Designed miniproteins, single chains, continued (4). Designs and how they scored, part 51

Each design is a single chain, and the fold is of that chain. pLDDT is the mean over its residues in the fold that is shown.

## One batch from the design tools (miniprotein)

Design m13749
Fold by ESMFold2-Fast:
Structure m13749 (fold): chain A 69 residues (1-69)
Amino acid sequence: MKIPSVEELVEGGAGAVGAAIREAPLFPTKEQALEVLRVAREALERLDLPEHLREQLLGDIERVEAEIR
């Protein structure tokens, strides 16, 4: 399973970021899962999104990160 790039997620937009967040726990190691979430967070910082959608995706990252850690 390949960890997506920041550029790939930025090109895919909010949907791609959301998919990466949901798929993070499916990676074989905790380190890979956390790396996917870090890439998703970096992509989210570069995307110009409505505040409510940005908050929702950031909340999803925080939730999944807490479950992994």
Scores: mean pLDDT 82

Design m13750
Fold by ESMFold2-Fast:
Structure m13750 (fold): chain A 81 residues (1-81)
Amino acid sequence: MDEVERSIRAFGDRMVSLGADPDAIAAAGRRALELFRQGDLLGATRALIEAVDASDLTPEDKSRAAASVTAVSIIGIGEQL
């Protein structure tokens, strides 16, 4: 859980640095963390992807953000084992 929380925070920091709304990203991160705690990896991943899609980022930055979501999901799987 510490690794997932840290990865979600790093993802959020990166999104904000690309121009995303800090409040929206913080809300999405909290939602994703709660879903990971429930074992809902798909729901957590969807929450992060929805935050990326709702942002006014360029398609290139959205693609980079999607890669970061994949990294968070891999860490989440590892913590569930």
Scores: mean pLDDT 76

Design m13751
Fold by ESMFold2-Fast:
Structure m13751 (fold): chain A 73 residues (1-73)
Amino acid sequence: DPVAEGRRAVEEARKATELAKEGKASPQQIVDALRRASRAIRKMREAGAPLDVVREAQEALFEASKALYELTK
């Protein structure tokens, strides 16, 4: 189920962001989570997922990107 896979990838990206704030995740782990979430978003879009689900995934990707930027600043 591409939607279920997408939601899982989004949750992993959020988890990686929180772990990074706790000093328990490297910038590389956030990058890997971003790549997985990006692929999951593409799969959800190809499967015709609702716009709100795709938007949630994109917002989580943006938040993880912001966390990476702050860690590499």
Scores: mean pLDDT 76

Design m13752
Fold by ESMFold2-Fast:
Structure m13752 (fold): chain A 81 residues (1-81)
Amino acid sequence: GPYFEEIEKRIEEALEKGKDSPAVLEAAERARKALEEYRKWVEENRGKDASEELEQEGLELNQRVEDLIEKTIKLAEESQK
Protein backbone atom coordinates (compact mmCIF):
# COMPACT_ATOMS: atom_id res chain seq x y z
CA GLY A 1 0.00 0.00 0.00
CA PRO A 2 1.00 3.70 -0.20
CA TYR A 3 2.36 3.73 3.37
CA PHE A 4 4.87 0.92 2.75
CA GLU A 5 5.94 2.44 -0.62
CA GLU A 6 6.45 5.86 1.03
CA ILE A 7 8.62 4.42 3.84
CA GLU A 8 10.68 2.42 1.31
CA LYS A 9 11.17 5.64 -0.71
CA ARG A 10 12.35 7.48 2.42
CA ILE A 11 14.84 4.67 3.14
CA GLU A 12 16.17 4.85 -0.46
CA GLU A 13 16.55 8.66 -0.20
CA ALA A 14 18.46 8.30 3.10
CA LEU A 15 20.72 5.63 1.55
CA GLU A 16 21.52 7.92 -1.40
CA LYS A 17 22.46 10.78 0.98
CA GLY A 18 24.55 8.50 3.22
CA LYS A 19 25.85 6.02 0.62
CA ASP A 20 29.41 6.08 2.05
CA SER A 21 28.29 5.80 5.72
CA PRO A 22 28.30 2.34 7.35
CA ALA A 23 26.03 3.73 10.12
CA VAL A 24 23.41 4.80 7.54
CA LEU A 25 23.62 1.42 5.76
CA GLU A 26 23.09 -0.44 9.07
CA ALA A 27 20.22 1.86 10.14
CA ALA A 28 18.52 1.45 6.73
CA GLU A 29 18.74 -2.36 6.99
CA ARG A 30 17.15 -2.22 10.47
CA ALA A 31 14.38 0.05 9.15
CA ARG A 32 13.70 -2.30 6.20
CA LYS A 33 13.52 -5.33 8.52
CA ALA A 34 11.06 -3.51 10.82
CA LEU A 35 8.97 -2.46 7.79
CA GLU A 36 8.79 -6.07 6.53
CA GLU A 37 7.88 -7.34 10.03
CA TYR A 38 5.06 -4.76 10.21
CA ARG A 39 3.90 -5.64 6.66
CA LYS A 40 3.71 -9.35 7.55
CA TRP A 41 1.85 -8.56 10.78
CA VAL A 42 -0.71 -6.42 8.89
CA GLU A 43 -1.33 -9.18 6.32
CA GLU A 44 -1.56 -11.96 8.95
CA ASN A 45 -4.02 -9.99 11.10
CA ARG A 46 -6.18 -8.39 8.37
CA GLY A 47 -9.87 -9.03 9.11
CA LYS A 48 -9.28 -10.60 12.54
CA ASP A 49 -11.09 -9.53 15.71
CA ALA A 50 -8.87 -6.99 17.45
CA SER A 51 -8.07 -7.55 21.13
CA GLU A 52 -6.36 -4.82 23.17
CA GLU A 53 -3.21 -6.96 23.04
CA LEU A 54 -3.36 -7.29 19.23
CA GLU A 55 -3.99 -3.54 18.81
CA GLN A 56 -1.06 -2.76 21.11
CA GLU A 57 1.22 -5.13 19.14
CA GLY A 58 0.32 -3.35 15.89
CA LEU A 59 0.95 0.08 17.41
CA GLU A 60 4.35 -1.04 18.72
CA LEU A 61 5.39 -2.49 15.33
CA ASN A 62 4.29 0.69 13.51
CA GLN A 63 6.07 2.92 16.06
CA ARG A 64 9.26 0.86 15.60
CA VAL A 65 9.12 1.53 11.82
CA GLU A 66 8.60 5.28 12.41
CA ASP A 67 11.43 5.48 14.98
CA LEU A 68 13.92 3.57 12.80
CA ILE A 69 13.21 5.56 9.62
CA GLU A 70 13.57 8.83 11.60
CA LYS A 71 16.92 7.65 13.01
CA THR A 72 18.09 6.59 9.52
CA ILE A 73 17.21 10.01 8.04
CA LYS A 74 18.97 11.86 10.90
CA LEU A 75 22.10 9.72 10.44
CA ALA A 76 22.05 10.41 6.67
CA GLU A 77 21.77 14.17 7.34
CA GLU A 78 24.66 14.01 9.84
CA SER A 79 26.79 12.12 7.25
CA GLN A 80 26.55 15.20 4.97
CA LYS A 81 28.19 17.54 7.56
Scores: mean pLDDT 83

Design m13753
Fold by ESMFold2-Fast:
Structure m13753 (fold): chain A 89 residues (1-89)
Amino acid sequence: EIEKAKEELEKLKKVFRDAAEYHRQRGDEASARFFEALADYIEGKKTREEVLKALEEYAATHPPEFQPAALELGREIIERIDELKKALE
């Protein structure tokens, strides 16, 4: 349903913008950039490749043993955004 997809994308955008501000306040620039990139991707201001690059930088701030999980979770978020954007085609 187009209206539900639009509503979810707007909610995600707000959550990601809020998360970016939160992490920037804490001095976590990599996390802030990743969440900003997700919101910018929803708005069409960034490419999928740019978001993946921000995800790699975000994952690199985690302990090595948690980096694969951080990458996987980030990819799942990006895939969800892709599904919602596709529903609006």
Scores: mean pLDDT 86

Design m13754
Fold by ESMFold2-Fast:
Structure m13754 (fold): chain A 83 residues (1-83)
Amino acid sequence: MEALERLEAELVELLQKAAKLAENNPEAQKKLFELMRELRRRVQEAVEELARTGDRAAFLARLTALVEETKRKIEELIKELEE
């Protein structure tokens, strides 16, 4: 639980940094929107799988992986905007 909460906090910080860097860059704003849209879609798929299987451990593992993947993609975008 603590690991997921930490990842969520780190994701929020990265989102805030990326949003500030993308403030005057419409293409970067579109990329951020697409990343958040994909995360939302994949979270919905995980919720649907949980409803079908009842496997809470698998659900938490999937959420953790999704947050880590999204964090990595946002870090890549930040790097592009800083370079």
Scores: mean pLDDT 81

Design m13755
Fold by ESMFold2-Fast:
Structure m13755 (fold): chain A 68 residues (1-68)
Amino acid sequence: VKLKVIKLSSTIAEFSADSGKLEVKTSKKTYTAENGSIKIEIEDDDVPQVFVDGKFINPMEDAEIIYK
């Protein structure tokens, strides 16, 4: 599975997966998308946890990180 993380600002990021159910878990709530993308505002120093089809995704190995 290919995950893209687009950092739009220090507080806004977009997560997308090419297939499967994407879940982004923050301290505030869990966001889900089926075969799509999730654009969220990250509050404070929250570190979101990303899952595709229930599998934890390591951004350094399984994700393309894009800064805009």
Scores: mean pLDDT 69

Design m13756
Fold by ESMFold2-Fast:
Structure m13756 (fold): chain A 77 residues (1-77)
Amino acid sequence: AATATRTLEVEVPAAGAYVTLEVDTGLPDGLYRATATLSDGTVTVTTVEAKDGVVTLRLRIEGPAGRYTVTVTLTRL
């Protein structure tokens, strides 16, 4: 099945900062729905493309500066 879940940790320098995540998923090339859930309970849904098993996600973290856990669930479109 073309669904994967990965958990990453990110350091956010300031509230409202953008972070770019490169997630090595091993998924087949194609379009995926990415659901990113942050440790503060924030959920972001976007469409991403997997190429060579890698998905690149750009997220805006509205919460305070600090370390966040991001759980990304990818489901093939």
Scores: mean pLDDT 81

Design m13757
Fold by ESMFold2-Fast:
Structure m13757 (fold): chain A 87 residues (1-87)
Amino acid sequence: SSYVQTLRDAVRRGLLSEEQAERAIRYLDEVLSDDADPFYKPLWESALDEVVSGLKEGKSIEEMKSNPKITESPNLGAYNKLLKQLE
């Protein structure tokens, strides 16, 4: 899965701990299970890309929660839920 590779790459780059990545992977595996609507996969992948972008910019999880780049649409919900897994 592309999100597993994205999170594992973030750990290799020192942006996330293995524990943070494991929590996010478990959460994404649950919300993107076989019975989940495939329409939501690009939404979650977009939200994850924004989280990783913020981490690459040196932003903390707390800073990203306080100042989300995504301010509208269902992507904001996905973004906030991912940030909670990374606390």
Scores: mean pLDDT 75

Design m13758
Fold by ESMFold2-Fast:
Structure m13758 (fold): chain A 83 residues (1-83)
Amino acid sequence: SPLDALLEEFRRRAEALYEQIQAAIAAGDAEGAIALFRELVRLYLETAREVARMQGLDVEAVEARLRRIAAEELAAFEAQVRA
């Protein structure tokens, strides 16, 4: 299905970004890890919007809620990586 294809592409891209984030952390590259985490958040929000659209959900409401969660997660990640 189109939804299954979208979720599989998301999983593949997210796994690649996660591996790059872990490599940056292991190298002591805090700013590189943060930049990659921002890319992962962007991918997540884009995928969530498309899933919401496919499922007939309120795309704006879903995006607003997820952007708040993403901002909190990013702040926590930045604090952890810069410690």
Scores: mean pLDDT 88

Design m13759
Fold by ESMFold2-Fast:
Structure m13759 (fold): chain A 60 residues (1-60)
Amino acid sequence: MDELRERIREVQKRILELDEQYFATDPSDTEKRQQLVQEIQQLAGELARLRRELAALERA
């Protein structure tokens, strides 16, 4: 199995799940909301990195 492709799919799926959790989170829970936003941003950056790494490995 292609581990990098699997990680990319997992990250994309998790971003969607975190978005859903953000809407379900109590607005008074600012810590959790900030953490969700941070995780989404971090995952988006990681997604770009993984895609770049995969492209470098395939290089075709």
Scores: mean pLDDT 79

Design m13760
Fold by ESMFold2-Fast:
Structure m13760 (fold): chain A 64 residues (1-64)
Amino acid sequence: MEQVTIEAVGKTKEEAEEKAQKLAEEKMAELRAQGKVAQVASSSVEKLEDGNYKATVVLEVRPA
């Protein structure tokens, strides 16, 4: 299975999650235009050493 990882960094947990979600939606639309199907396999958020947050969304990509 092909996976695409999307990461976004924000100053708050909410900002990081919103950015990652938007990027994931854009990537899913791009993959759909290529004749592929993508769905969210996992999502997580972590606090970085600098006090920012990193949100990660993993997409599972399949042929249509």
Scores: mean pLDDT 83

Design m13761
Fold by ESMFold2-Fast:
Structure m13761 (fold): chain A 119 residues (1-119)
Amino acid sequence: STVVTESGGGTVKEGGSLTLTGTVSGGDVIGMGWWQETPSGGARSVASISRSGKVGYAPEVEGRFTISYDAAAKTSTLNMNNLQLSDTGVYYYVAASASEANGNASFVFGDGVQVTVVA
């Protein structure tokens, strides 16, 4: 089984910085990333990194957020800089694992970390 643990988050002024950390144990993890659930109920992928080292960012966070992965610690870090009011939401760490049954990826989400940006 794949287990996801998250830390970080909090309340920060607009223009400030926060760091989110996600750790995965178990499974054959082929990719990982962060999803934002907004206060309005919208959900989106904000940052991702694959096992091959391919990185992806949502256009709205590109240049402000940086995702990295420490393979020895099995820990991914999302550095969030120049935070905007629109960055407010619950952030979920997501692990994509290879399915044993059919070779398709299965996704495991953490419990979520609250990020609140205030004026």
Scores: mean pLDDT 81

Design m13762
Fold by ESMFold2-Fast:
Structure m13762 (fold): chain A 61 residues (1-61)
Amino acid sequence: SPEEIAKVREEMKAVLDRLSAIEDEIVKTGKLTPEQQAERDALISRYVELRKKLEELEAKA
């Protein structure tokens, strides 16, 4: 549905915004912690899942 597509796109934007925040922190501190690496990996994986979900929803429309 258009509402589900919009929600998935909003979630994708939130993931990208969080990834950008982590990258900004790494640049400012010059440090990549194991916690930051794990969070980045999880966010990238989530983005891939959301992209697949978006394509499935668009295919049904």
Scores: mean pLDDT 84

Design m13763
Fold by ESMFold2-Fast:
Structure m13763 (fold): chain A 81 residues (1-81)
Amino acid sequence: SHMEELKRQLAERLRETFAGQLSPEELEKVIELAEALLDTWLETNGDMAAVRAKARELAAELDIPEEVLASVLGLVLEVTS
């Protein structure tokens, strides 16, 4: 499906973007966060308030730094544009 293709592309871009910057374990958490944000974006028909709320919730749960979160949000917007 188009969703599975977008998720695969997003994961690939995240692995390339954060190569050498994050540990493999941290990168897996970031990919999980990004996929959840993509799902929220698509399910809410592009509601950025809902996406940001989900981002805040998951970043706190997974202990993801705000700097990394900002980059993830940017990449999610790029693949959904």
Scores: mean pLDDT 82

Design m13764
Fold by ESMFold2-Fast:
Structure m13764 (fold): chain A 87 residues (1-87)
Amino acid sequence: TTVTKITGTVTRAATAEDQPVELKVTIEGATATGGASTVTGPGAGTVTVTVYGDKLLKATGEVYSVTTGERLDVPTTVTVTEEDVEL
């Protein structure tokens, strides 16, 4: 069975200091193989999330303080790529 491998990459904008933050990446998923997928990674730089599905997905990134848990207004760049794979 051929499924679409969807990779979302979220990059935190550079800051003057490397702050202890977490990037939360949400990918809206395929209806049958999973819904939205949220992954939290270490916040310095880039978080990559891979899901398998059969539909176009949207990826979003939000930055949160590790210290306070509050959402931070830090710019993120989101890239989504698709690749067909045989499973």
Scores: mean pLDDT 62

Design m13765
Fold by ESMFold2-Fast:
Structure m13765 (fold): chain A 100 residues (1-100)
Amino acid sequence: SREKLRFAVDLAKRIADSARIVEIRMAALFTATGKLYAVLTGEMSVEEAREAILEAIEAAARRALERGEDPEVVEEDVERARRAAEEALEEVEERVREEA
């Protein structure tokens, strides 16, 4: 559904916008879009999507550290991205309940 894809993209953009580091922003945008859409279409559980999104954020954080980014800046960005991801997952779970 185009509506479900748009909803997933808008939520993923909010997660990306919570972060300042390019690697974390990109990982959040692309991984969250796909995983949130999979939950909305019934192809994936909220728990599986949470694990995948959080893993992508942590992997992106490791790449930023390897590039020489400040560890304190990375830690703050990861915290913001994780909070935004949890909020997005709650909105997706509520949407799925409304369509059940």
Scores: mean pLDDT 89

Design m13766
Fold by ESMFold2-Fast:
Structure m13766 (fold): chain A 63 residues (1-63)
Amino acid sequence: SSDYQQAQQSIQQLQQADLPDSTKQDMIDIANSYYNSGDYQSARFYSDIGIGVSQIVRGVQRF
């Protein structure tokens, strides 16, 4: 898969991430700004951070 496809997939996963709405929207906006500028590496990096944070939050809420 090309870098742009990997970035798109990470952004889609971020959109489905279990994060507070305001935090999720801010991270999506940053990731989309990088994606639209052709910086797919930064778009993926920021998306992956958001996904990671959502997984930590979800892990704490499992009880």
Scores: mean pLDDT 80

Design m13767
Fold by ESMFold2-Fast:
Structure m13767 (fold): chain A 85 residues (1-85)
Amino acid sequence: DMAELIAKLTPEQLEEIKKRVLEKIKEKFNPDEETVKKIEELLDAIISEETGSKVGKLAVELGISSELLYEILIEFNREVQEKVK
């Protein structure tokens, strides 16, 4: 359960994960500065809300594609798994 894994991490570790995910997304998709800010907002929601429904709704509101959302979630999960080992 992703929420249980997030709960094991410190705020400092979560900020490091957020930064690493954002760097990977920038490398793969080369988003403009406004899209980067939207991705940062979505990552903050993932860290704080822990509900897929809220995250999905925010992604739609921010205009983030399903493909980009999926990649963000994959990279976030990968970084969380590495930190909890």
Scores: mean pLDDT 78

Design m13768
Fold by ESMFold2-Fast:
Structure m13768 (fold): chain A 94 residues (1-94)
Amino acid sequence: ARPSLAELVAAAQAVFAALSPEQRAALRAMNREFTQEEQKLIEEGASDEELREFYERYIEEVRALLRSQGVPEELVEAMAAVLRTLLDARIRSL
């Protein structure tokens, strides 16, 4: 079943609570860069396919970052699942 927005928010909060302040800061820095690049792609008229490819690259970069900082694999995969669900919903809302 597709998770509700409340379930996704709860899952994201649980993951962030388990991260160190340094790990959260690194993830937020990556999210700022992601937001700028996403906005540029949307303004340049990127297709849903191009946005999906960009989102999948972002998810893999988030996984790599979290693994490099010693985040447990279960939390890495939980974050990836939350991001995939939110980004899929974002494409459908554009």
Scores: mean pLDDT 78

Design m13769
Fold by ESMFold2-Fast:
Structure m13769 (fold): chain A 94 residues (1-94)
Amino acid sequence: SMVDEIKELLEKIYEIAKKVMSEEEAKELERQLKETLELIEKDPVSEEALKKIEEFVLRALQLASVAKDEEGLKEIIELSIKLSKLINELKQKA
């Protein structure tokens, strides 16, 4: 399903960002991921879910950028574009 693809993309973004994080940053981002996935399971196009997805992606991009992980940053951007397309498709069907 598109919901499962959205979850998979978020998990991939987490794994990329995790490589350049401290243990404390990784725990916080993992907590944000879990909260975001729970909101998506209830309603993937709710205002709360969309806000949490945006906050999660922006945090992952910030961490990769600060770490100067150019390859990770590029991958997160590409995954975020795919994520945005799936979310827009779900909004049209909702």
Scores: mean pLDDT 85

Design m13770
Fold by ESMFold2-Fast:
Structure m13770 (fold): chain A 102 residues (1-102)
Amino acid sequence: SSAAKESLRDLELASELLNAIHNKDYEKFKELLEKAKKEGHYEALRMTLIFLSYMGADIKVIEEIISYLEDLTDEEKELYLNLAKGKITLSDILEMYKEKLE
């Protein structure tokens, strides 16, 4: 399906973004961010943001990705920054979702 092909491309692009950060190739990372935004691969950017935030990547890297995701709310931006800073955990996120179900 068309949706499956787009999901695969988003995953491939997210993998390339993550590899650029792993290799400390910040020029390639920025090139890939611009390509993702130009081609509308916002899910690749979101996947990369979630993964790097979970791994506690450099805050400047997190802020760079956020700058390419104009549709993020201020609450969502703060969530990813706090996750990257180690101020919240995935367990804290799970508890927030559980409270919404009560």
Scores: mean pLDDT 81

Design m13771
Fold by ESMFold2-Fast:
Structure m13771 (fold): chain A 78 residues (1-78)
Amino acid sequence: ERERLIEEIRKALEEHGVPFDEERRERIERYLEQLLEQGRAAGAEPELLARFEEEWRLLLEIEEEEGKVFELDQITLE
């Protein structure tokens, strides 16, 4: 689940040139809103949607404070 979220974020950032500022945060947040809307339309369980949102927000909080979520993932996962 988290791996899937990170992969989706990385693909989006890679396609758009990986800005490392406020635009990145807004972009990720917009993707979250779109995904939650699609999930609700498809009849996904509220608990599943809440968990998905929680994971995305944790990624945003870590990125905002450390600014190194993707950088650390690339280094520490290796």
Scores: mean pLDDT 57

Design m13772
Fold by ESMFold2-Fast:
Structure m13772 (fold): chain A 61 residues (1-61)
Amino acid sequence: MVEEIRKMSDEEAKKIMEEIKKEIGDESLEKSVDHVYELTGGDNRVGAIAALSIKEHLERS
């Protein structure tokens, strides 16, 4: 999954990030994704990877 996101276009990664943020459904965790995105200077692939990591952590908890 992470390797697939790294190969995606910027637009594809942005769509994945937004879909995962909606699936998380937690405003504070969505803000954590936004914070990582800002730290990278707006890299949509890194934002998507961060969102996916948060989602997987929640599903395994």
Scores: mean pLDDT 72

Design m13773
Fold by ESMFold2-Fast:
Structure m13773 (fold): chain A 81 residues (1-81)
Amino acid sequence: MEKAKEEAIETLKKVAEKIPSVKENAERAAELVRKITDEKVARQVLTLGKQALDLAEKGFNSGAETGVQMALRLAEEAVRA
């Protein structure tokens, strides 16, 4: 659990550094990840973050922005449950 959360937070921060337009959403998602208690959801956020980072590294900024938005939404839903 803790390792998946730490990796998700680190990955989201890396995306924020590469794409300034997603910085606020990525940082917000990282803060919410700290409150997630469901390991499956934490792993899903990590997967979305890694996909967004890969797209950002390849120059597909719009795809990376979508990935960050999906990660943020998933994290928000998890902490509301």
Scores: mean pLDDT 81

Design m13774
Fold by ESMFold2-Fast:
Structure m13774 (fold): chain A 92 residues (1-92)
Amino acid sequence: MKEKLLELAEKETDPRVKVLNLYAILTGYGVLDVSPNLLPLQAKKSLEEIDKVNAPEPVKERLRDLLEKIAEDQEVPLDEVEALLEEVKTLP
């Protein structure tokens, strides 16, 4: 599961969808192929379950910050999302 989700996250060009893919990897649960008009709603739902994220606190806090931006329909910087992806790749 993790390897396939990581491959999908690496290939994703929309930074918001990439964040949601990282959430799915870290929780073992999530939705892929989210319609763009549902991204803020999906991010809000992910924030409600943020305590289920299986990651070190700094990674979880970074993910929370990015999800909050998506929930507010704000742009997320691709470079920050790519940095989080590299951190997630190092997790067991």
Scores: mean pLDDT 75

Design m13775
Fold by ESMFold2-Fast:
Structure m13775 (fold): chain A 87 residues (1-87)
Amino acid sequence: SSALELLLEKARKTLEEAKKEIEKMSKEEIEKLLKEAEEATKAIEDETKREYGELAIKALKALGIEKDEEKALEYAEELARLHYEHL
């Protein structure tokens, strides 16, 4: 319970920090970052690590491109729960 709560809090704080950084970036810079992250994630051989990368990319895309903060939070929390299951 406490471990999951800690991971959820960390995910929310990370998303808040990402939002502040994204607000300073142009749409072109965000799209470039996401493309580079997607290419890097495809190269990950470990299925669980690849899934973490895919969820992180979905959260950043929702936050920076779609501007759907609620959806970004859902992906961040899903990543935290996935991390908890694999502890």
Scores: mean pLDDT 83

Design m13776
Fold by ESMFold2-Fast:
Structure m13776 (fold): chain A 68 residues (1-68)
Amino acid sequence: SLAQEVTRVVSEGLENNLSSKEIGERLRKVFEEHLRRTGREDDEEARRAMEEAVKNITLGVETHKKRS
């Protein structure tokens, strides 16, 4: 599922000490691939949800890294 891929990317990124920016870039690729596979590349609502999810997840990563 998409949620499992997102969780994997975040966990792998944190274990490999990737920056929040690098994790965000990997998340965008996961979401873009999901939109492409589901035929929603032109879905404005889905793209907006994707951008919001990337922003929220990267903010969470930054907070987590600051707290070690």
Scores: mean pLDDT 80

Design m13777
Fold by ESMFold2-Fast:
Structure m13777 (fold): chain A 75 residues (1-75)
Amino acid sequence: MSIEELLEELKKLASEELYKRIEENVKRAQELFPGKEEGIKAFLEDLLKLLKEGRFDSAERLVDLFERYLEQEEK
């Protein structure tokens, strides 16, 4: 699946607030790591799996860990 297809599937399963965080983090990751689409796709695929399994707390924690990683790379 493309990043755009993964985001559309995530939008159906995630809360509006969680989806907004996911979308913002993907855009930020694309700016910081141009050409690293496979890493972003892996992150989104892991999130989609967690949400399909109803593991919402684990999905939110994965987003928190990804945000923390991006914040460290901005330096």
Scores: mean pLDDT 81

Design m13778
Fold by ESMFold2-Fast:
Structure m13778 (fold): chain A 63 residues (1-63)
Amino acid sequence: GPLLAEGRALLEEGLRLAEEGRYEEADRKIVQGYLLIAQVDEEEALAAAREAGRRLREIMESQ
């Protein structure tokens, strides 16, 4: 649905911002994306949060 698509887009935007070193903006986008997905499906939100967290750690370790 639209909320799930928007939430995932916000997570991807947040991860791109993190790759640019813009962590404050990245955090805001990731949180917004998570909250949007959680309104539709809590399990999907948790899975998305775990995947985003894993990718964020990889980005941070590459610096």
Scores: mean pLDDT 83

Design m13779
Fold by ESMFold2-Fast:
Structure m13779 (fold): chain A 86 residues (1-86)
Amino acid sequence: MSKEELELEVEIALVTMQVALLRKAAGRITDPEVRAQVLELIDKAEELVNKALQYLKEGKFDEARKYIEEARKLVDQASALLDAAL
């Protein structure tokens, strides 16, 4: 395994765990509109994580990195909305 491949695998695993934790925390949001917005961002992030993992398995490291970076942006947005709602 290359260093780049290992770093991408670790990043994908970390973002996957963050998505799971945010989804659990979103269930505590009392405002249904804010909850829906957070869950939409989480769902989009999860889709991007799955695409990043697929590209990583295909050896397409640049594509995998692009998708995981976009997933991180959505996770950060969801986290900020969650923090404001709790």
Scores: mean pLDDT 86

Design m13780
Fold by ESMFold2-Fast:
Structure m13780 (fold): chain A 69 residues (1-69)
Amino acid sequence: MKEEQRRYAVLLSAIGILTAELSFKSKFLGEKAREAAERGRKLYEESINSTVEEAEKILEEAHELSRKV
């Protein structure tokens, strides 16, 4: 449990940082960046209620989303 909690916290932090960066970029980039930011918010919301394994998959999706912007 303690090790899983630490791993989960790291995953949520990484997802949060990527989502925050997308949100920031959406303020001065085009509609594609705004759509990416909205999708990132939904991924972060899903990660809060997810398992560690689900959070790992969400992080991979967030990385892919960030790279496409």
Scores: mean pLDDT 79

Design m13781
Fold by ESMFold2-Fast:
Structure m13781 (fold): chain A 76 residues (1-76)
Amino acid sequence: KEELDREVLLGIALIHAAVNVLYARRHGTPEQVAEARRLADRYIAKLEQLFKEGKLTLETARKIIAELDAEVDRLV
């Protein structure tokens, strides 16, 4: 169940990253959308790396998503 729990956490985190890009699309300029997408891709890569290393926990995922939320909020 450990692998399944981590896969669920990764999936939820990926959905949060997609929501951040959608938020930028609704509230930002095309340039801000492009930057939000670059930020999302960077944070997705970080989440996937932690998943592969067996280090993706609920706490780690929350921290990374909170950082992405803050970065996108500063951008838009």
Scores: mean pLDDT 80

Design m13782
Fold by ESMFold2-Fast:
Structure m13782 (fold): chain A 58 residues (1-58)
Amino acid sequence: MEGVLVVDDGTRKQRLLRGYGIEPGDYILSVNGKPVRSLGEVARLLTPDSKIEVAREK
């Protein structure tokens, strides 16, 4: 599974992700069971009730 690395780029997408407890350095693996390839896909698929799968590396 590829995942999408979350970086702090100052965008509104990052601010939205922080609302879901997602931080820079996290990898977003899926949104609502759908694998994602970019932060744009995450933002498009994300709803207030979305389930997000994330992985954190040290």
Scores: mean pLDDT 69

Design m13783
Fold by ESMFold2-Fast:
Structure m13783 (fold): chain A 64 residues (1-64)
Amino acid sequence: MEKLVKISLLLSEHAELMKRLGYSPEEIQRRLQKLASRLMEQESIEEMEKVHKEFKEELLQEAE
C-alpha cells in the first residue's frame, strides 16, 4: 500500500534526524510510535507530510 510505504519513509527520516540530535533509542522508539499513530490517522500524503513537519518542529524547539 502506498500509504504504508510513505509512513515507512517518514519514520526512517525522523529516526535519522533524532539519532543526529542525540536522542536515546528508547526516546526514538516512543516518538516513532506516536508519529506512526498520527500518520495512520491521515487520509492523504499531504496531511501526513504536515504531521511530520510538526514533529520535526517539536524536535528543533527541544534542541534550541
Scores: mean pLDDT 80

Design m13784
Fold by ESMFold2-Fast:
Structure m13784 (fold): chain A 111 residues (1-111)
Amino acid sequence: LREAVEAAREAVERVGEAARRFAAAQAEGPEAGAAALRELAAVTGEAVALLNRLAREHPEIREELLELREELADLLGALQAGHDAGAPAEELRRRAEEELAEAEAEVREAE
């Protein structure tokens, strides 16, 4: 269970890193921006898949993981629609801190 929360946190951190690389690449030019956007979308999709798996394996924190998954899906949707990903990425980071803290509290209560 604790390892599941750590895996979810690492996945969100990877999305954040990819989002920062995307922002930097946009400043370099459209080709670099497009490549970084594809990477960010791929990393976000992997995070969504991981959270879906963890939610199935750990029902005691499923609601927190699914809330985090919805934030990642919103970010992925914004990226695919060509919208500015900056605000969705910052909102994801803020909400991930809240949802992961709630999941960690459930871990402490479960054990």
Scores: mean pLDDT 72

